# Designed miniproteins, single chains, continued (3): the designs that were tried, part 74

Each design is a single chain, and the fold is of that chain. pLDDT is the mean over its residues in the fold that is shown.

## One batch from the design tools (miniprotein)

Design m10561
Fold by ESMFold2-Fast:
Structure m10561 (fold): chain A 111 residues (1-111)
Amino acid sequence: EELEKLAEEALRKGEESATGYVLAENAKIDGDQEAAKEAAKEAEEWKEKLRKLKEDPEELLKKAIEVAEKAYKAAKEAAEKADPETQSLLKGIAERMERIKKELEEKLKEL
């Protein structure tokens, strides 16, 4: 249950980071509605994957670590290109994802 909650938090924050990145890029082109729709669909797919992975804690942790790593990289890259206001938000997301990843890696080692 504790490991499941950490994995759910990592996946949720990964989805938020991915949404922020896609919205920031598409704000320049007038594609915001389509980008938001795509991100929402991806979030629903992640919820279904999480539900299936709850039966295997090791697989769940590995997947959550992967998502946290991808979210960290996406937020960090987006921060380099973003306006100062958005940059501060994205840096905060990146720092949070790095922290979650490290915590999940520690939990995986305990299994």
Scores: mean pLDDT 60

Design m10562
Fold by ESMFold2-Fast:
Structure m10562 (fold): chain A 101 residues (1-101)
Amino acid sequence: SPMEEIEELLKQMQALVRELASQIEDPLKATQFLALSFAYSSEIYVNVKAKRYDEAIKSVEQFMEDVKELAEKYNLDPKLVEELLEVLEQIKKIIEEMKKS
């Protein structure tokens, strides 16, 4: 189901964020990135479940912008950043298809 696909992609997102956060030497900044990821994950999940698809899409897009900013600021691994952005784009596409149904 589309919801099961979103749940799997959110788990992949969390795994990539943990790996990227491990590259941030400042433990407070690493923890803030992890906390940000959990906040976006929860917001996306709750809004999809509530059929608030536009709000869920907006949350995905906001997290994509935050990821790009953090990647530049902390010189994060560009391959892992690309993989994370691809996972977020896949989540967005599934939500857009659910909105059409």
Scores: mean pLDDT 90

Design m10563
Fold by ESMFold2-Fast:
Structure m10563 (fold): chain A 61 residues (1-61)
Amino acid sequence: TYQATVTVTGADGSVSTTTLTGFASEDDALAAGRDVAQQIVDRMRALGIDVVRVDITVTPL
């Protein structure tokens, strides 16, 4: 099993972290992590926060 941890950092210093689990493959975890990262980025932009960093980490469990 794999997990994806998504961390998005705003220019204001805000940090959003989300962990997703239960993936059969690294590719599935990475794809899900990318989708969640985009959702977080879209939400931060809607709040007027510029995104300066996006990190996606995939780890075996």
Scores: mean pLDDT 84

Design m10564
Fold by ESMFold2-Fast:
Structure m10564 (fold): chain A 61 residues (1-61)
Amino acid sequence: MGREKLRQKISDLITEKGSADNVTDEELREVAKESGVSQTTAKQALKEEAAFSAAARAAIA
């Protein structure tokens, strides 16, 4: 199905960049190709993973 592989790859990419905001469209496109999904699916997964990363950052108040 590829969704779990997609999420792992996106999580690694966010970790490398420090934030989902720093992930480029080209990097996201590569992850989509490797996971066998569309760019739209990869963008949606990035948005979901970004929410987890943002929650961790927002804990610093």
Scores: mean pLDDT 73

Design m10565
Fold by ESMFold2-Fast:
Structure m10565 (fold): chain A 118 residues (1-118)
Amino acid sequence: SLVVTESGGGTVKEGGSLTLTGNASGGNIKYVTWIKEPPGRGGLVIAGGNSGVAKEYEGRFTSSSSGTTSTLTMSNLQVSDTATYFNGAAGENDDVVSYTAGALGGTMGQGAQVTVVA
């Protein structure tokens, strides 16, 4: 089973920067995603490894992956970026996906909490 651990969260002022890192273990990784879960709302896929970031984050966020490590670099942070960010990973079997705390009953990271203050 795949295990994903996130790091690099924290509290930052508007206009600041943070880098989130995801590390995956327990199998061969084929797909990587970053999921943003704002307070009291559902998760949204905002980045896909080396495939880039969703349109509303272009120019502020960049996503990259190498081996078992995935990085989300966040710049010019806004209060609306406050959320828990999860790194998701999928292996060679399309039925094996780890991208939320409840997905596939696997051991997962708790997400990286990012708080942006005005």
Scores: mean pLDDT 73

Design m10566
Fold by ESMFold2-Fast:
Structure m10566 (fold): chain A 70 residues (1-70)
Amino acid sequence: SAESLEELEKNMKELIEEAKKKAKELPKKDFEEYIDYVIKVLEDILPLLSDEEQKVAKETIEELEKIKEE
């Protein structure tokens, strides 16, 4: 539903902001383990999501991968 998509977009945005915060606060190894865990959780839920929700989740995974590389 449109409400479910909007909630997912908000939650994914908050997740990206939290990841950026943790990148500054955690040692690099601990941060990489955190990001890898979060990405794995998102990958695991992809088959349960609608096509539009999968697009948002995949975009979030790409952003998390970029944060990990910096």
Scores: mean pLDDT 84

Design m10567
Fold by ESMFold2-Fast:
Structure m10567 (fold): chain A 70 residues (1-70)
Amino acid sequence: ASAEEVTAQLLHLHGGLSREAARAVARAAVADPDASVEEMARIVKGHAPELSDEEARRLAAGALAVARGF
């Protein structure tokens, strides 16, 4: 999957997420699609610290699903 596809999915899951944060998370997911949801959630929190741990895990799971699904 492309970083553009992952970015689109993240913005669909959370419209309040900045495009910059979504793109950074998308790049991380595409670079390491085998990462755990927990590892990716930490990356999400690094780029969007305002998100709850639950929201970060949900976005992490969505990013990894798209990154693996092609």
Scores: mean pLDDT 83

Design m10568
Fold by ESMFold2-Fast:
Structure m10568 (fold): chain A 75 residues (1-75)
Amino acid sequence: MTAEEKLEKLIEEAIERLRRARSADEALQVILELAKRMDEIRDETGDDKLVDEALARFAKEAAPIFERLGAEQLA
């Protein structure tokens, strides 16, 4: 499995876990776990650009979920 395949898998799993998150605290735990795993891949590959591109894709897909969770906390 390539580093690109590992990153794609981690993002897919993180997005699915975020969709199942019931609170901002649960979402934060998903983000912290993802960040830890991505740092491990960064250390293994030394390819910051690959990891940064993966993070940008995650952020784009996760943004609507965070907006929903934030709105739920205000209600």
Scores: mean pLDDT 77

Design m10569
Fold by ESMFold2-Fast:
Structure m10569 (fold): chain A 92 residues (1-92)
Amino acid sequence: SLRALVEEMRALLEEHRSAPLSEQLEVLRPLAEEVPIARRVIEVALKEGLPEDVALAMGVHVAGAVALGEMKAPSDEEIEEIIKRIAESMKK
């Protein structure tokens, strides 16, 4: 269940809340890789040239928002459009 994975991520974040952001992201990496939507976001972000930590953070954020009902699960086309827009904004 995506909700069960998000609850596990929440527990891990609570345990590591005082750790640096980079360590928090590494703790979440296995859960993000097990969630299909998170894996797809990470894959597209890496393809667009975003750093691994940014790609992982984006994947976790999208998976969490979908699991909490804050957004509809995006299609592959919507993921590609969103990631491309973010990548363009980071090329300041």
Scores: mean pLDDT 71

Design m10570
Fold by ESMFold2-Fast:
Structure m10570 (fold): chain A 80 residues (1-80)
Amino acid sequence: SMEGNRIATEIGSLIGVARIALSMARRIPEDRQRLVDMATGLLNEARALLEAHSSSIPPATKAALQAELSAAEAAIAELR
C-alpha cells in the first residue's frame, strides 16, 4: 500500500542515519560510545515501526528492512 511504502521509507531513513552514526563511531574512537548509543536508539525506533506496521509493508520490502536492521545490530555488537 502507499501508506506501507511511506512507513517503509521512514524505517529505511532511520536505519540509514544509524549506519552513518556507526561509520562515524568506527572512525572517531573518542565519540564511539555516544554514536553507538544514538544508533541503538534509532534502530530500536525502526524495529518498533516495522513490528507495528508489519502487515502494511510488502513482504519483500519487509525482508530487506529486517536484513538491514540485523546487519546494523550486529555492527553495534562488534563495536561494544
Scores: mean pLDDT 88

Design m10571
Fold by ESMFold2-Fast:
Structure m10571 (fold): chain A 79 residues (1-79)
Amino acid sequence: MFTPETKTVLQDLYEVSKHVDLFREEARRILDDEELVEEMVKYLSSVTPDPSWIKDEEETIEFFLRILPVLGEVFRRTY
């Protein structure tokens, strides 16, 4: 199970999930690993209920890109 801190991060990421297409394109460009990006997107959608409180798109996408490798590592260890 995820720690409370990890859960907060996942919730923040899910807040930007409505910009999934932008996130996917930018993350794929950075990571050059489309499968990992798609897997992370799918995982985030499965663990968080309802994101109706999105605020700042640009800042959150940048945060998304920075933590994607961390999520991949956490996901790989947990599942």
Scores: mean pLDDT 53

Design m10572
Fold by ESMFold2-Fast:
Structure m10572 (fold): chain A 61 residues (1-61)
Amino acid sequence: DERVRRERGTLSLEPDDRDAAQQARLEKVLATGSLDELQALMGDIEQRVGPDGRPRPLVLP
């Protein structure tokens, strides 16, 4: 598990509490390298963030 732990330790992202579920998926993708899981995670993120990678809050005027 040393390799897996090191790989997970390289995560440079700290998502908000509401992104905890996506964080779990990301760790699984990093551990297995699954493209299918990565695509699912990307779709989930797209639904939550705008096209510039920011969350969809009420920043709109």
Scores: mean pLDDT 56

Design m10573
Fold by ESMFold2-Fast:
Structure m10573 (fold): chain A 87 residues (1-87)
Amino acid sequence: SDDQLYQQAMALIDQARELIRQGRYTEAQELLVQATNLAFQISDKKKLSQIIAQLKELAKELEAGPGADEILVGVVHLSIAVLEATS
């Protein structure tokens, strides 16, 4: 269901934030790709917009931090663009 997909995607984003705090960017990237794949299956526009909002917050956090991983920032921006194009 959309509720289950939403909860799983949000949990993966939260896990990715923790990995980013640890400097584990490749693992964070893998979780964000999984979260985006789950979000792509959501038809509820409100849930999808909330996931997009969380990804935008994550992008701001990454860009504000010292030594932002350009590849990870790119992956987050690509995820936002793909989800917005399908909503």
Scores: mean pLDDT 84

Design m10574
Fold by ESMFold2-Fast:
Structure m10574 (fold): chain A 68 residues (1-68)
Amino acid sequence: TPLLELAERLLAEGRGEEAALAALMALYQSGHDKEADELGKEAARMIKEGASAEEVARVVIERAREIL
């Protein structure tokens, strides 16, 4: 999807927060609302546990690609 492609470009630019949001929006756009909600909560937990925005974005993009 265009949003998932955008997420990959944003991550390549070091824009991890925007990359993760774009990947979550790709899931919402495709009707995967519950999966997006769960993944968003997991992303927030990872950040609280000390993960970088880039690490979180990489995980979110990978899972979004698997779901889509």
Scores: mean pLDDT 87

Design m10575
Fold by ESMFold2-Fast:
Structure m10575 (fold): chain A 63 residues (1-63)
Amino acid sequence: EEKELLEELNKLLGMNFKSVEEAIERFNNMYEFLEENNLVDLLSPEQQENLEKAKEIIKKLEA
């Protein structure tokens, strides 16, 4: 369910997205910023795992 995926995403990222559209836009902007500034490699293994899980949730929300 969309609401459950959004709640899981918020928990994984420590964020408070209020809509699917907001979550998709904000996550993609954040991920692009992290990649462009080489910040992903500075994240802990747990944070990198959470980021990958969040990316999969975003793909499900976009489908």
Scores: mean pLDDT 78

Design m10576
Fold by ESMFold2-Fast:
Structure m10576 (fold): chain A 68 residues (1-68)
Amino acid sequence: MSVEEQLREIAREYVEKALTSSLEERARLGQEALRQIEKLAKENNLPIDEVKARFERIYGEILKEVLE
């Protein structure tokens, strides 16, 4: 599975869980997503900033689809 596919899955899981979560739970979910992104970057020897930027792009695409 590619890094982009894994990031897309993390983003989808976050959006799905956040829709039914309290403000406190959303904060926790955001921290968990960040940890997953950092782990993915380390496992693939990629800069965290690059992987985070890719995640932000993917997250924006998913939000656009959900908000349409």
Scores: mean pLDDT 80

Design m10577
Fold by ESMFold2-Fast:
Structure m10577 (fold): chain A 69 residues (1-69)
Amino acid sequence: STMDAMAAVVQHETGADEEKARAAAERVAELGPDASLEEAARVVQEETGADEEKARRAARLVLAILRGS
């Protein structure tokens, strides 16, 4: 599913466990495809505790999935 793909991306980029990665993916999905990278990255960082660079990479990929799926 799209959500499983987004959660997997967050987990791969941040190293967070599955629960935290899914929570981050769900919150970014709630923001929607029109969310800014900054907003999505903040959500990923809040849920996973990852540094800004990892959170931004995860957020960019999650937003790409939301926009293209």
Scores: mean pLDDT 85

Design m10578
Fold by ESMFold2-Fast:
Structure m10578 (fold): chain A 63 residues (1-63)
Amino acid sequence: DAEDNLNHGGAAGAAGRPELGAELIAKSPGVSREEGLALAQAAASGDGEKASALGRKLYEKAV
């Protein structure tokens, strides 16, 4: 579901695979690939504050 897609996408981004992370996050309802890529890239760069803020927004939008 949306929570699993966001968690797996964030983890893929953190593992250095932001394109895969973006695709997984974008599977969530109402979430665009651009929004997914922004979250995955924040996770990949180690910007935990930005990744947490984006993840929260996308979770609220998708759930």
Scores: mean pLDDT 74

Design m10579
Fold by ESMFold2-Fast:
Structure m10579 (fold): chain A 60 residues (1-60)
Amino acid sequence: NAGALAGFQGANKGAEYASQRKGDEGIEYGWKGFQAGWEAGDPNGTSAGAAGLVAGLYGK
């Protein structure tokens, strides 16, 4: 649950920065969410963080 929450927060921040054309920051937030989900052993958090990474990449 904590990992999922951290992952979703990373994904939301990643998407937010990507929409502002701040892809580098979006990638950073998405990556941190991915790591938090992975460390918690939560696949939902990991997937959410990965989505933030993708959003950051496309925001460039």
Scores: mean pLDDT 64

Design m10580
Fold by ESMFold2-Fast:
Structure m10580 (fold): chain A 98 residues (1-98)
Amino acid sequence: MEEERERYLKLTKEALGEDEARALVHFIAGSLLLAGGDFLYNILNDKEEAIKTYELAIEHFREAIEAARNSTHPDAEEMVALAERGLKRAEEALEKVK
């Protein structure tokens, strides 16, 4: 839920920075959606929902990259690299399903 997302983001911001928290939240969301898409396609054989889920994962990884690029944290470049790797995996998964 949106309320749950706001609470999670607030807690993460208290431990990290705002850009770092946004990057982490979107990276986790993208990773969960990528795994969900894989489950839909490989286990449930639901190609249509898998495509939609992978497209949403791609969107979240792009948001994570943007947030990480805005970060002044020493590990910002590593955060970008991790999110770009997630994006590539989601794009490759989407291409295989289409």
Scores: mean pLDDT 82

Design m10581
Fold by ESMFold2-Fast:
Formats: sequence, C-alpha cells, structure tokens
Structure m10581 (fold): chain A 70 residues (1-70)
Amino acid sequence: NEDEKIVINALKSIDFSVIPQDTVVNCSICDKVFGYKDIVTGGLSVKEIDGEDVIVCSGCVIKDAVERVL
C-alpha cells in the first residue's frame, strides 16, 4: 500500500509534510485504523518484522515490550 510507505518514510525521517491529510493506515498487529491526526500526534511507530518495516500503534509497541520483559 502506497500510503503505508509514505507514512513509514515520514516516521523514519520525522518529516510529516509529505503526508496527505486524507491518509489512512492500519496497525500491522491489531489492524486498528488511524488517520492523519493520529499519525502526526505520535500514535504510530515503525517496527521491523521479518526484515520488513511495518506500522505499529503505540498500544501494540507497549504490549510487545512488556511481554518481552515479563
């Protein structure tokens, strides 16, 4: 999905000026839908899974980190 690639690049470079305001992406783990406001306010991050950069929401990042420690 082209929108996912744009968002991944923006998150990696911290340059949100390239993201269209009507952009919608999904979390790769929980499949929750996020819009432009969620993307630019830090609700999403990039994680490498099986050698591929994917979009993950903050809730899934926290859950994964806790389960790895505990």
Scores: mean pLDDT 74

Design m10582
Fold by ESMFold2-Fast:
Structure m10582 (fold): chain A 70 residues (1-70)
Amino acid sequence: SRNDLRSQRLLSLARALDNSRLSVQQRATQLSNQSTPQQSQQILQQADDGIQSLQSGRDRALQNALDLRG
């Protein structure tokens, strides 16, 4: 059904957003390890902001997918 297809797409989006979160976290850790303490703090703070945005997007996609199931 149309709702099944939409739900599947939202679940795929949620997975993509979670994968992006992990990529951001991993890259921030790598850059942090190669940076000065001051630069490391700035990198991690920017990464945290991005991660929070991605988590909010994931949670919204999951909620919308569940709502479509009834």
Scores: mean pLDDT 84

Design m10583
Fold by ESMFold2-Fast:
Structure m10583 (fold): chain A 57 residues (1-57)
Amino acid sequence: SAKEAAIEGGKLFEKQSGIPVEELPAEVAAASMAHWGSLIEGVSAEDAAKAAYELFG
C-alpha cells in the first residue's frame, strides 16, 4: 500500500543517509519517505506523498 511504501521509503533513507527520519523536520521526513516510497510499483508519487504526510500531519 502507499502507507507501507512510505514507511519502507523512510527505512531506505536511513540506510542511505545514516540519519533516522525521526531526526528530520516533519516535512523533510515526509518528503524523503514519499520520494523513496514512489519507487514501489503501482504506487504513484502523489499517493506516496499523501501517505507520508498523513504520518506527520
Scores: mean pLDDT 69

Design m10584
Fold by ESMFold2-Fast:
Parts: sequence; structure tokens; C-alpha cells
Structure m10584 (fold): chain A 96 residues (1-96)
Amino acid sequence: AAQEQQDKEFQAAIDALVAKLLEEGLITEAEAEEIKKKLLNIYNYYQNNPEGFYLDVRVENGELIVEIKAPEESIVEDAKELAKKFFEAVKKLAEK
């Protein structure tokens, strides 16, 4: 029950964020599909491997800092790429 609620909230948050980025013209429909797939893959990986996954994303002095540790390099690369894309999109939203 709690996990189903978290899954619904996560999916709704992704859909809302991606819809907003599309509406503002910050990403294409193809990029939206890629972002959704990568986020879902990272989420599913975390749910199955919580003990082996660490992700910290923060902004210091206008720089994006991404610290990630995971057993699979593909998950590390996907998370870094998504963090960069989201940071750039959010920055553009703030600047208009």
C-alpha cells in the first residue's frame, strides 16, 4: 500500500515536470520520452537495490554537484545525464 502510493506520486511528479518542460518549449517530445524512461529505470533500480544506491544532487555557487554511487555504471551515467538536463531546464525556466 505505501509502496503503491509512492509509485503513484513519483509517476505523477514525473508526468507533471515533463509536461511543464514541454509546455515551456525547453525539451522536445522525444527528449520527454527519454527522460521518463531513464527516471523510471533509476527508480526501479533503487527500489530493487536500495542498499547499493546513493545519489546526492545539489547546487553550490551556481554549479551543479552530482555525487552518485551504484553497482551498475549505466545507472550512474543515466542519473548524471538526467541531473544535468533537469538543471539546465530549471535554469532556463527561472531565466525565461
Scores: mean pLDDT 65

Design m10585
Fold by ESMFold2-Fast:
Structure m10585 (fold): chain A 76 residues (1-76)
Amino acid sequence: MEKVIEELKELLEEGKALSPATISYLLKNPEEVIKELEEKYGKEYAEKTKRTINVIKKLQEVKGLTPAEIHELMKK
């Protein structure tokens, strides 16, 4: 969990791509991640994270992309 929260903070502040492991975790446990971010960094970070998760879910559901492929897309 801690590493997932750190990577999300780096994404939201610096635009750094999420690791495939973090993307996989977000797809499996979105509610837990959102709650943890809200408790540590507030509602603004939680809302941005919800938007990020929705984009990742659409890439997986609509385009069939894997976490590794989503990671590569985020780097571009």
Scores: mean pLDDT 81

Design m10586
Fold by ESMFold2-Fast:
Structure m10586 (fold): chain A 63 residues (1-63)
Amino acid sequence: SSEMERAKRIAESILAAIENNDEVALEWAMKDLGMSREELEEIAKLVKEGRYDEAAEKILSHL
């Protein structure tokens, strides 16, 4: 679905922000999604492991 595709792109952006230590992007993601830093780090881990559907579902649960 388009929502799932968007969530996957958001998950990839979170991984990129963590890998680049982009604290501004991470603060905005936490605010927009209502997620903690630890939850964003778990999403990044799932993406890095190729578990895109699980990462996307976690994001969708907060939208």
Scores: mean pLDDT 86

Design m10587
Fold by ESMFold2-Fast:
Structure m10587 (fold): chain A 56 residues (1-56)
Amino acid sequence: SALLREALALAREGRFEEALALARDLSQDEQQKLGTYLATLGEVELARELGTLMER
């Protein structure tokens, strides 16, 4: 989706707060994809925050 692409782009730019804000409007599957991407970048803490969001 366009939101997932935008969240990924924000994460690549280090704009993590904005990426996480968009993640709230993503489907659970899309949130999982974003979290996996963040983990591959070494951003394990952000991937964990996204996991917490998915648990709601």
Scores: mean pLDDT 72

Design m10588
Fold by ESMFold2-Fast:
Structure m10588 (fold): chain A 77 residues (1-77)
Amino acid sequence: MLSEEEKLELLSKYDLSEELKEFLAKLPLSKEYLEEVVPLIELIEKNPSVTEEQINYFLSRLPLSEEEKEELKKLLL
């Protein structure tokens, strides 16, 4: 498993808010899963036409706790 520091270094390559990078670095996600999911999160954050329904659908597919999903939703909205 990557350390929080290694995750932050990986996330530095993406155009995400600092709060979102810090949150994602704390999640217990593998490197492979982060590399798959982070580009989708970047697209959501940069796309002003993304609906709450689309965000909810995306979050429902993540292997995160309900508390982690709610916190991520607040950062994306």
Scores: mean pLDDT 76

Design m10589
Fold by ESMFold2-Fast:
Structure m10589 (fold): chain A 73 residues (1-73)
Amino acid sequence: GTELANKIVDEAGRILIEEHGVDERVVEAARDVLLYGTPIGVAASRAGVSTSAVGRTLALMSRIISELDEEEK
């Protein structure tokens, strides 16, 4: 469900901000891409960040989400 996806993505975003020092704006752009299918360029432009920063954050976020999802099985 959408609520579970939001919770996992929000937790991955928190880890990226608190443990990896990622800018909240980059995490917000990556969240929009993962949850709403927003194109990377559009999400980056809205957040005022580079497309390369969003792309790198998406790769890290997807990895963290996979690790969190494995622990809940």
Scores: mean pLDDT 79

Design m10590
Fold by ESMFold2-Fast:
Structure m10590 (fold): chain A 55 residues (1-55)
Amino acid sequence: AVPSRAEVRARLLGVVSPESAETLLANLDAWVAAGVISEEQARLVGLRLVDAAEA
């Protein structure tokens, strides 16, 4: 199942600063608003960023 936006934010806050997490989430929101990706895809991209930061 695709995680909630709150779960993605919580995981990002574990690996990056709060400022970086909010900037990343804002950029993903902008891509969704522009029609580049879906809301579900934005959450998956957020998780990939968490995984990359943890590696």
Scores: mean pLDDT 79

Design m10591
Fold by ESMFold2-Fast:
Structure m10591 (fold): chain A 80 residues (1-80)
Amino acid sequence: MKEVLKKELKEILKKAKELGDEETAKLAEEALKNLDKLPISVANEIANLLAQSIDAKERGNEELAKKYREQARKKLEQAL
């Protein structure tokens, strides 16, 4: 399970850097560094929210991208 999440978070980090989205990249890096400390359900939620943020940004929906990113940040802060 966590190996799959690690791969997903690495892909999110790569895409965030390619898009110049430093904030999403930072959240993906923090999730990766703390993956062993996160409950699997929370790690999965964070990965999904960050992926949705990237997807929204690629589609030009900056407001939706920010909402998903903020939700991911809040979940990461609460779990750590």
Scores: mean pLDDT 84

Design m10592
Fold by ESMFold2-Fast:
Structure m10592 (fold): chain A 100 residues (1-100)
Amino acid sequence: SREEMLRELEEILKEIEEIKKETERKGYLSEEQFRRIGENLQRMVDILLRAPPELLPEVIAAARKALELVKEMLPYASPRQQQNLEGMIEFVEAVMAAAE
């Protein structure tokens, strides 16, 4: 439902914000938090692909906010994690562009 999709978006954003808080607290992006970012970005892509046109502006806004939070974590990531995250960001941005 619409309400379920909006709740899932809120959950994804909250999880990414918690991952960012933990990453900043530790001073590095752990492999567990890196994996959780990938999982949450995949959930965001799934929502972008399923979203009805009426919800698409809200979903795109949430995806954009999620990507900004992930970009803010890049300085804490290892070179390998940075390359993978940059690839994930580019993929989500491509899906957002295709959804418009």
Scores: mean pLDDT 89

Design m10593
Fold by ESMFold2-Fast:
Structure m10593 (fold): chain A 85 residues (1-85)
Amino acid sequence: SNIEKALEALEKAIEAAEKGDALGVLRYSREAAEHLRKAGYDELADQVETAGIAAARLIAEGRTAEAAALLRKTLEDVKRKLGIP
């Protein structure tokens, strides 16, 4: 489903952040947002894109742990809003 693909992409964005890969964060956050939009969750898609940009900035500042934490929080917020445990 589009939701499953969005969650998979968000997990890949977290892995990219842990590795300090800002381009990977931007790519996977965008893929997650596109899948959320296809599922009809435009507000969640906007939240994910905003978080991806913020995480990439944190990586540019050498704050990779904070970038990963932000994306993990975003994943949990998305799951909560979708009613996923």
Scores: mean pLDDT 91

Design m10594
Fold by ESMFold2-Fast:
Structure m10594 (fold): chain A 77 residues (1-77)
Amino acid sequence: SARDAELAAFAATARTLSLSDQQALLAKIQAMLKEVKEKIAELKKAGKDTSKLEEEAAMLGDMASVLQAIIAEKQAA
């Protein structure tokens, strides 16, 4: 899928980064995910469509999980 291709490209790029840059990127993604989830909660309370933001949250969550695995791998080496 397009999402799987984007996630694979993200993983490939993330692997080229230093450990400190990987950790900084993870913190940024986690902050973005928190903001998106807060906006989803606000929009749901207002009865508005959240479909696109839920897709964004799912992708950010997958990116965070992949990056955590890459960081763990780099720290174990």
Scores: mean pLDDT 88

Design m10595
Fold by ESMFold2-Fast:
Structure m10595 (fold): chain A 78 residues (1-78)
Amino acid sequence: MKAIVVSTNAGKGVKYAREKYGGSVALAFSVEEAVKLIEEYGFDAAVVGAENKEKAKELAEKAKKEYPDIEVIDVSEL
């Protein structure tokens, strides 16, 4: 399973992604980079950092809309 993990804390996001997906986890600067890391470089998950919960929700909604075939998880909502 391929996933984009959005988190208000990059370290917490990486920890969640590693515990859930194991494998290869990358840190991304944007949703677009996260998709590239998953699709082109074969990462199992990519973590996108957000400054606050509202921004995390915005990024997760954007990712779900633009990339419906990739699982999107907002760790700040868990």
Scores: mean pLDDT 80

Design m10596
Fold by ESMFold2-Fast:
Structure m10596 (fold): chain A 105 residues (1-105)
Amino acid sequence: SPRELAILQTATALQMAGLQTDIEIFRKQNVPDAEFYARVDSEAGALVGLALELARMEGRDDMAARIEALYNQIQTLIANSAPRSTIIAQVQQLLDEVRRLLREI
């Protein structure tokens, strides 16, 4: 329904804004690596869950596949204990793709 779509768009936008804010904090603060990896995985996972539902609801299976692939790349980087700057750059690509989804719907 139009109301369900509007709620999901708003939830996705708010989750995206929260992750963007936390990434800026992580660039400037020394947090333990385990905490950084756990928080990025949790927050990116939450964003991806919302964005995949939104993309599928709008018949954008192409966008859903791309968002899922970007999240899988982030999970691989975390599993390999990649540098924070590398993970942050990949999260920025995810944020840019979710912004594109919200713009095209």
Scores: mean pLDDT 90

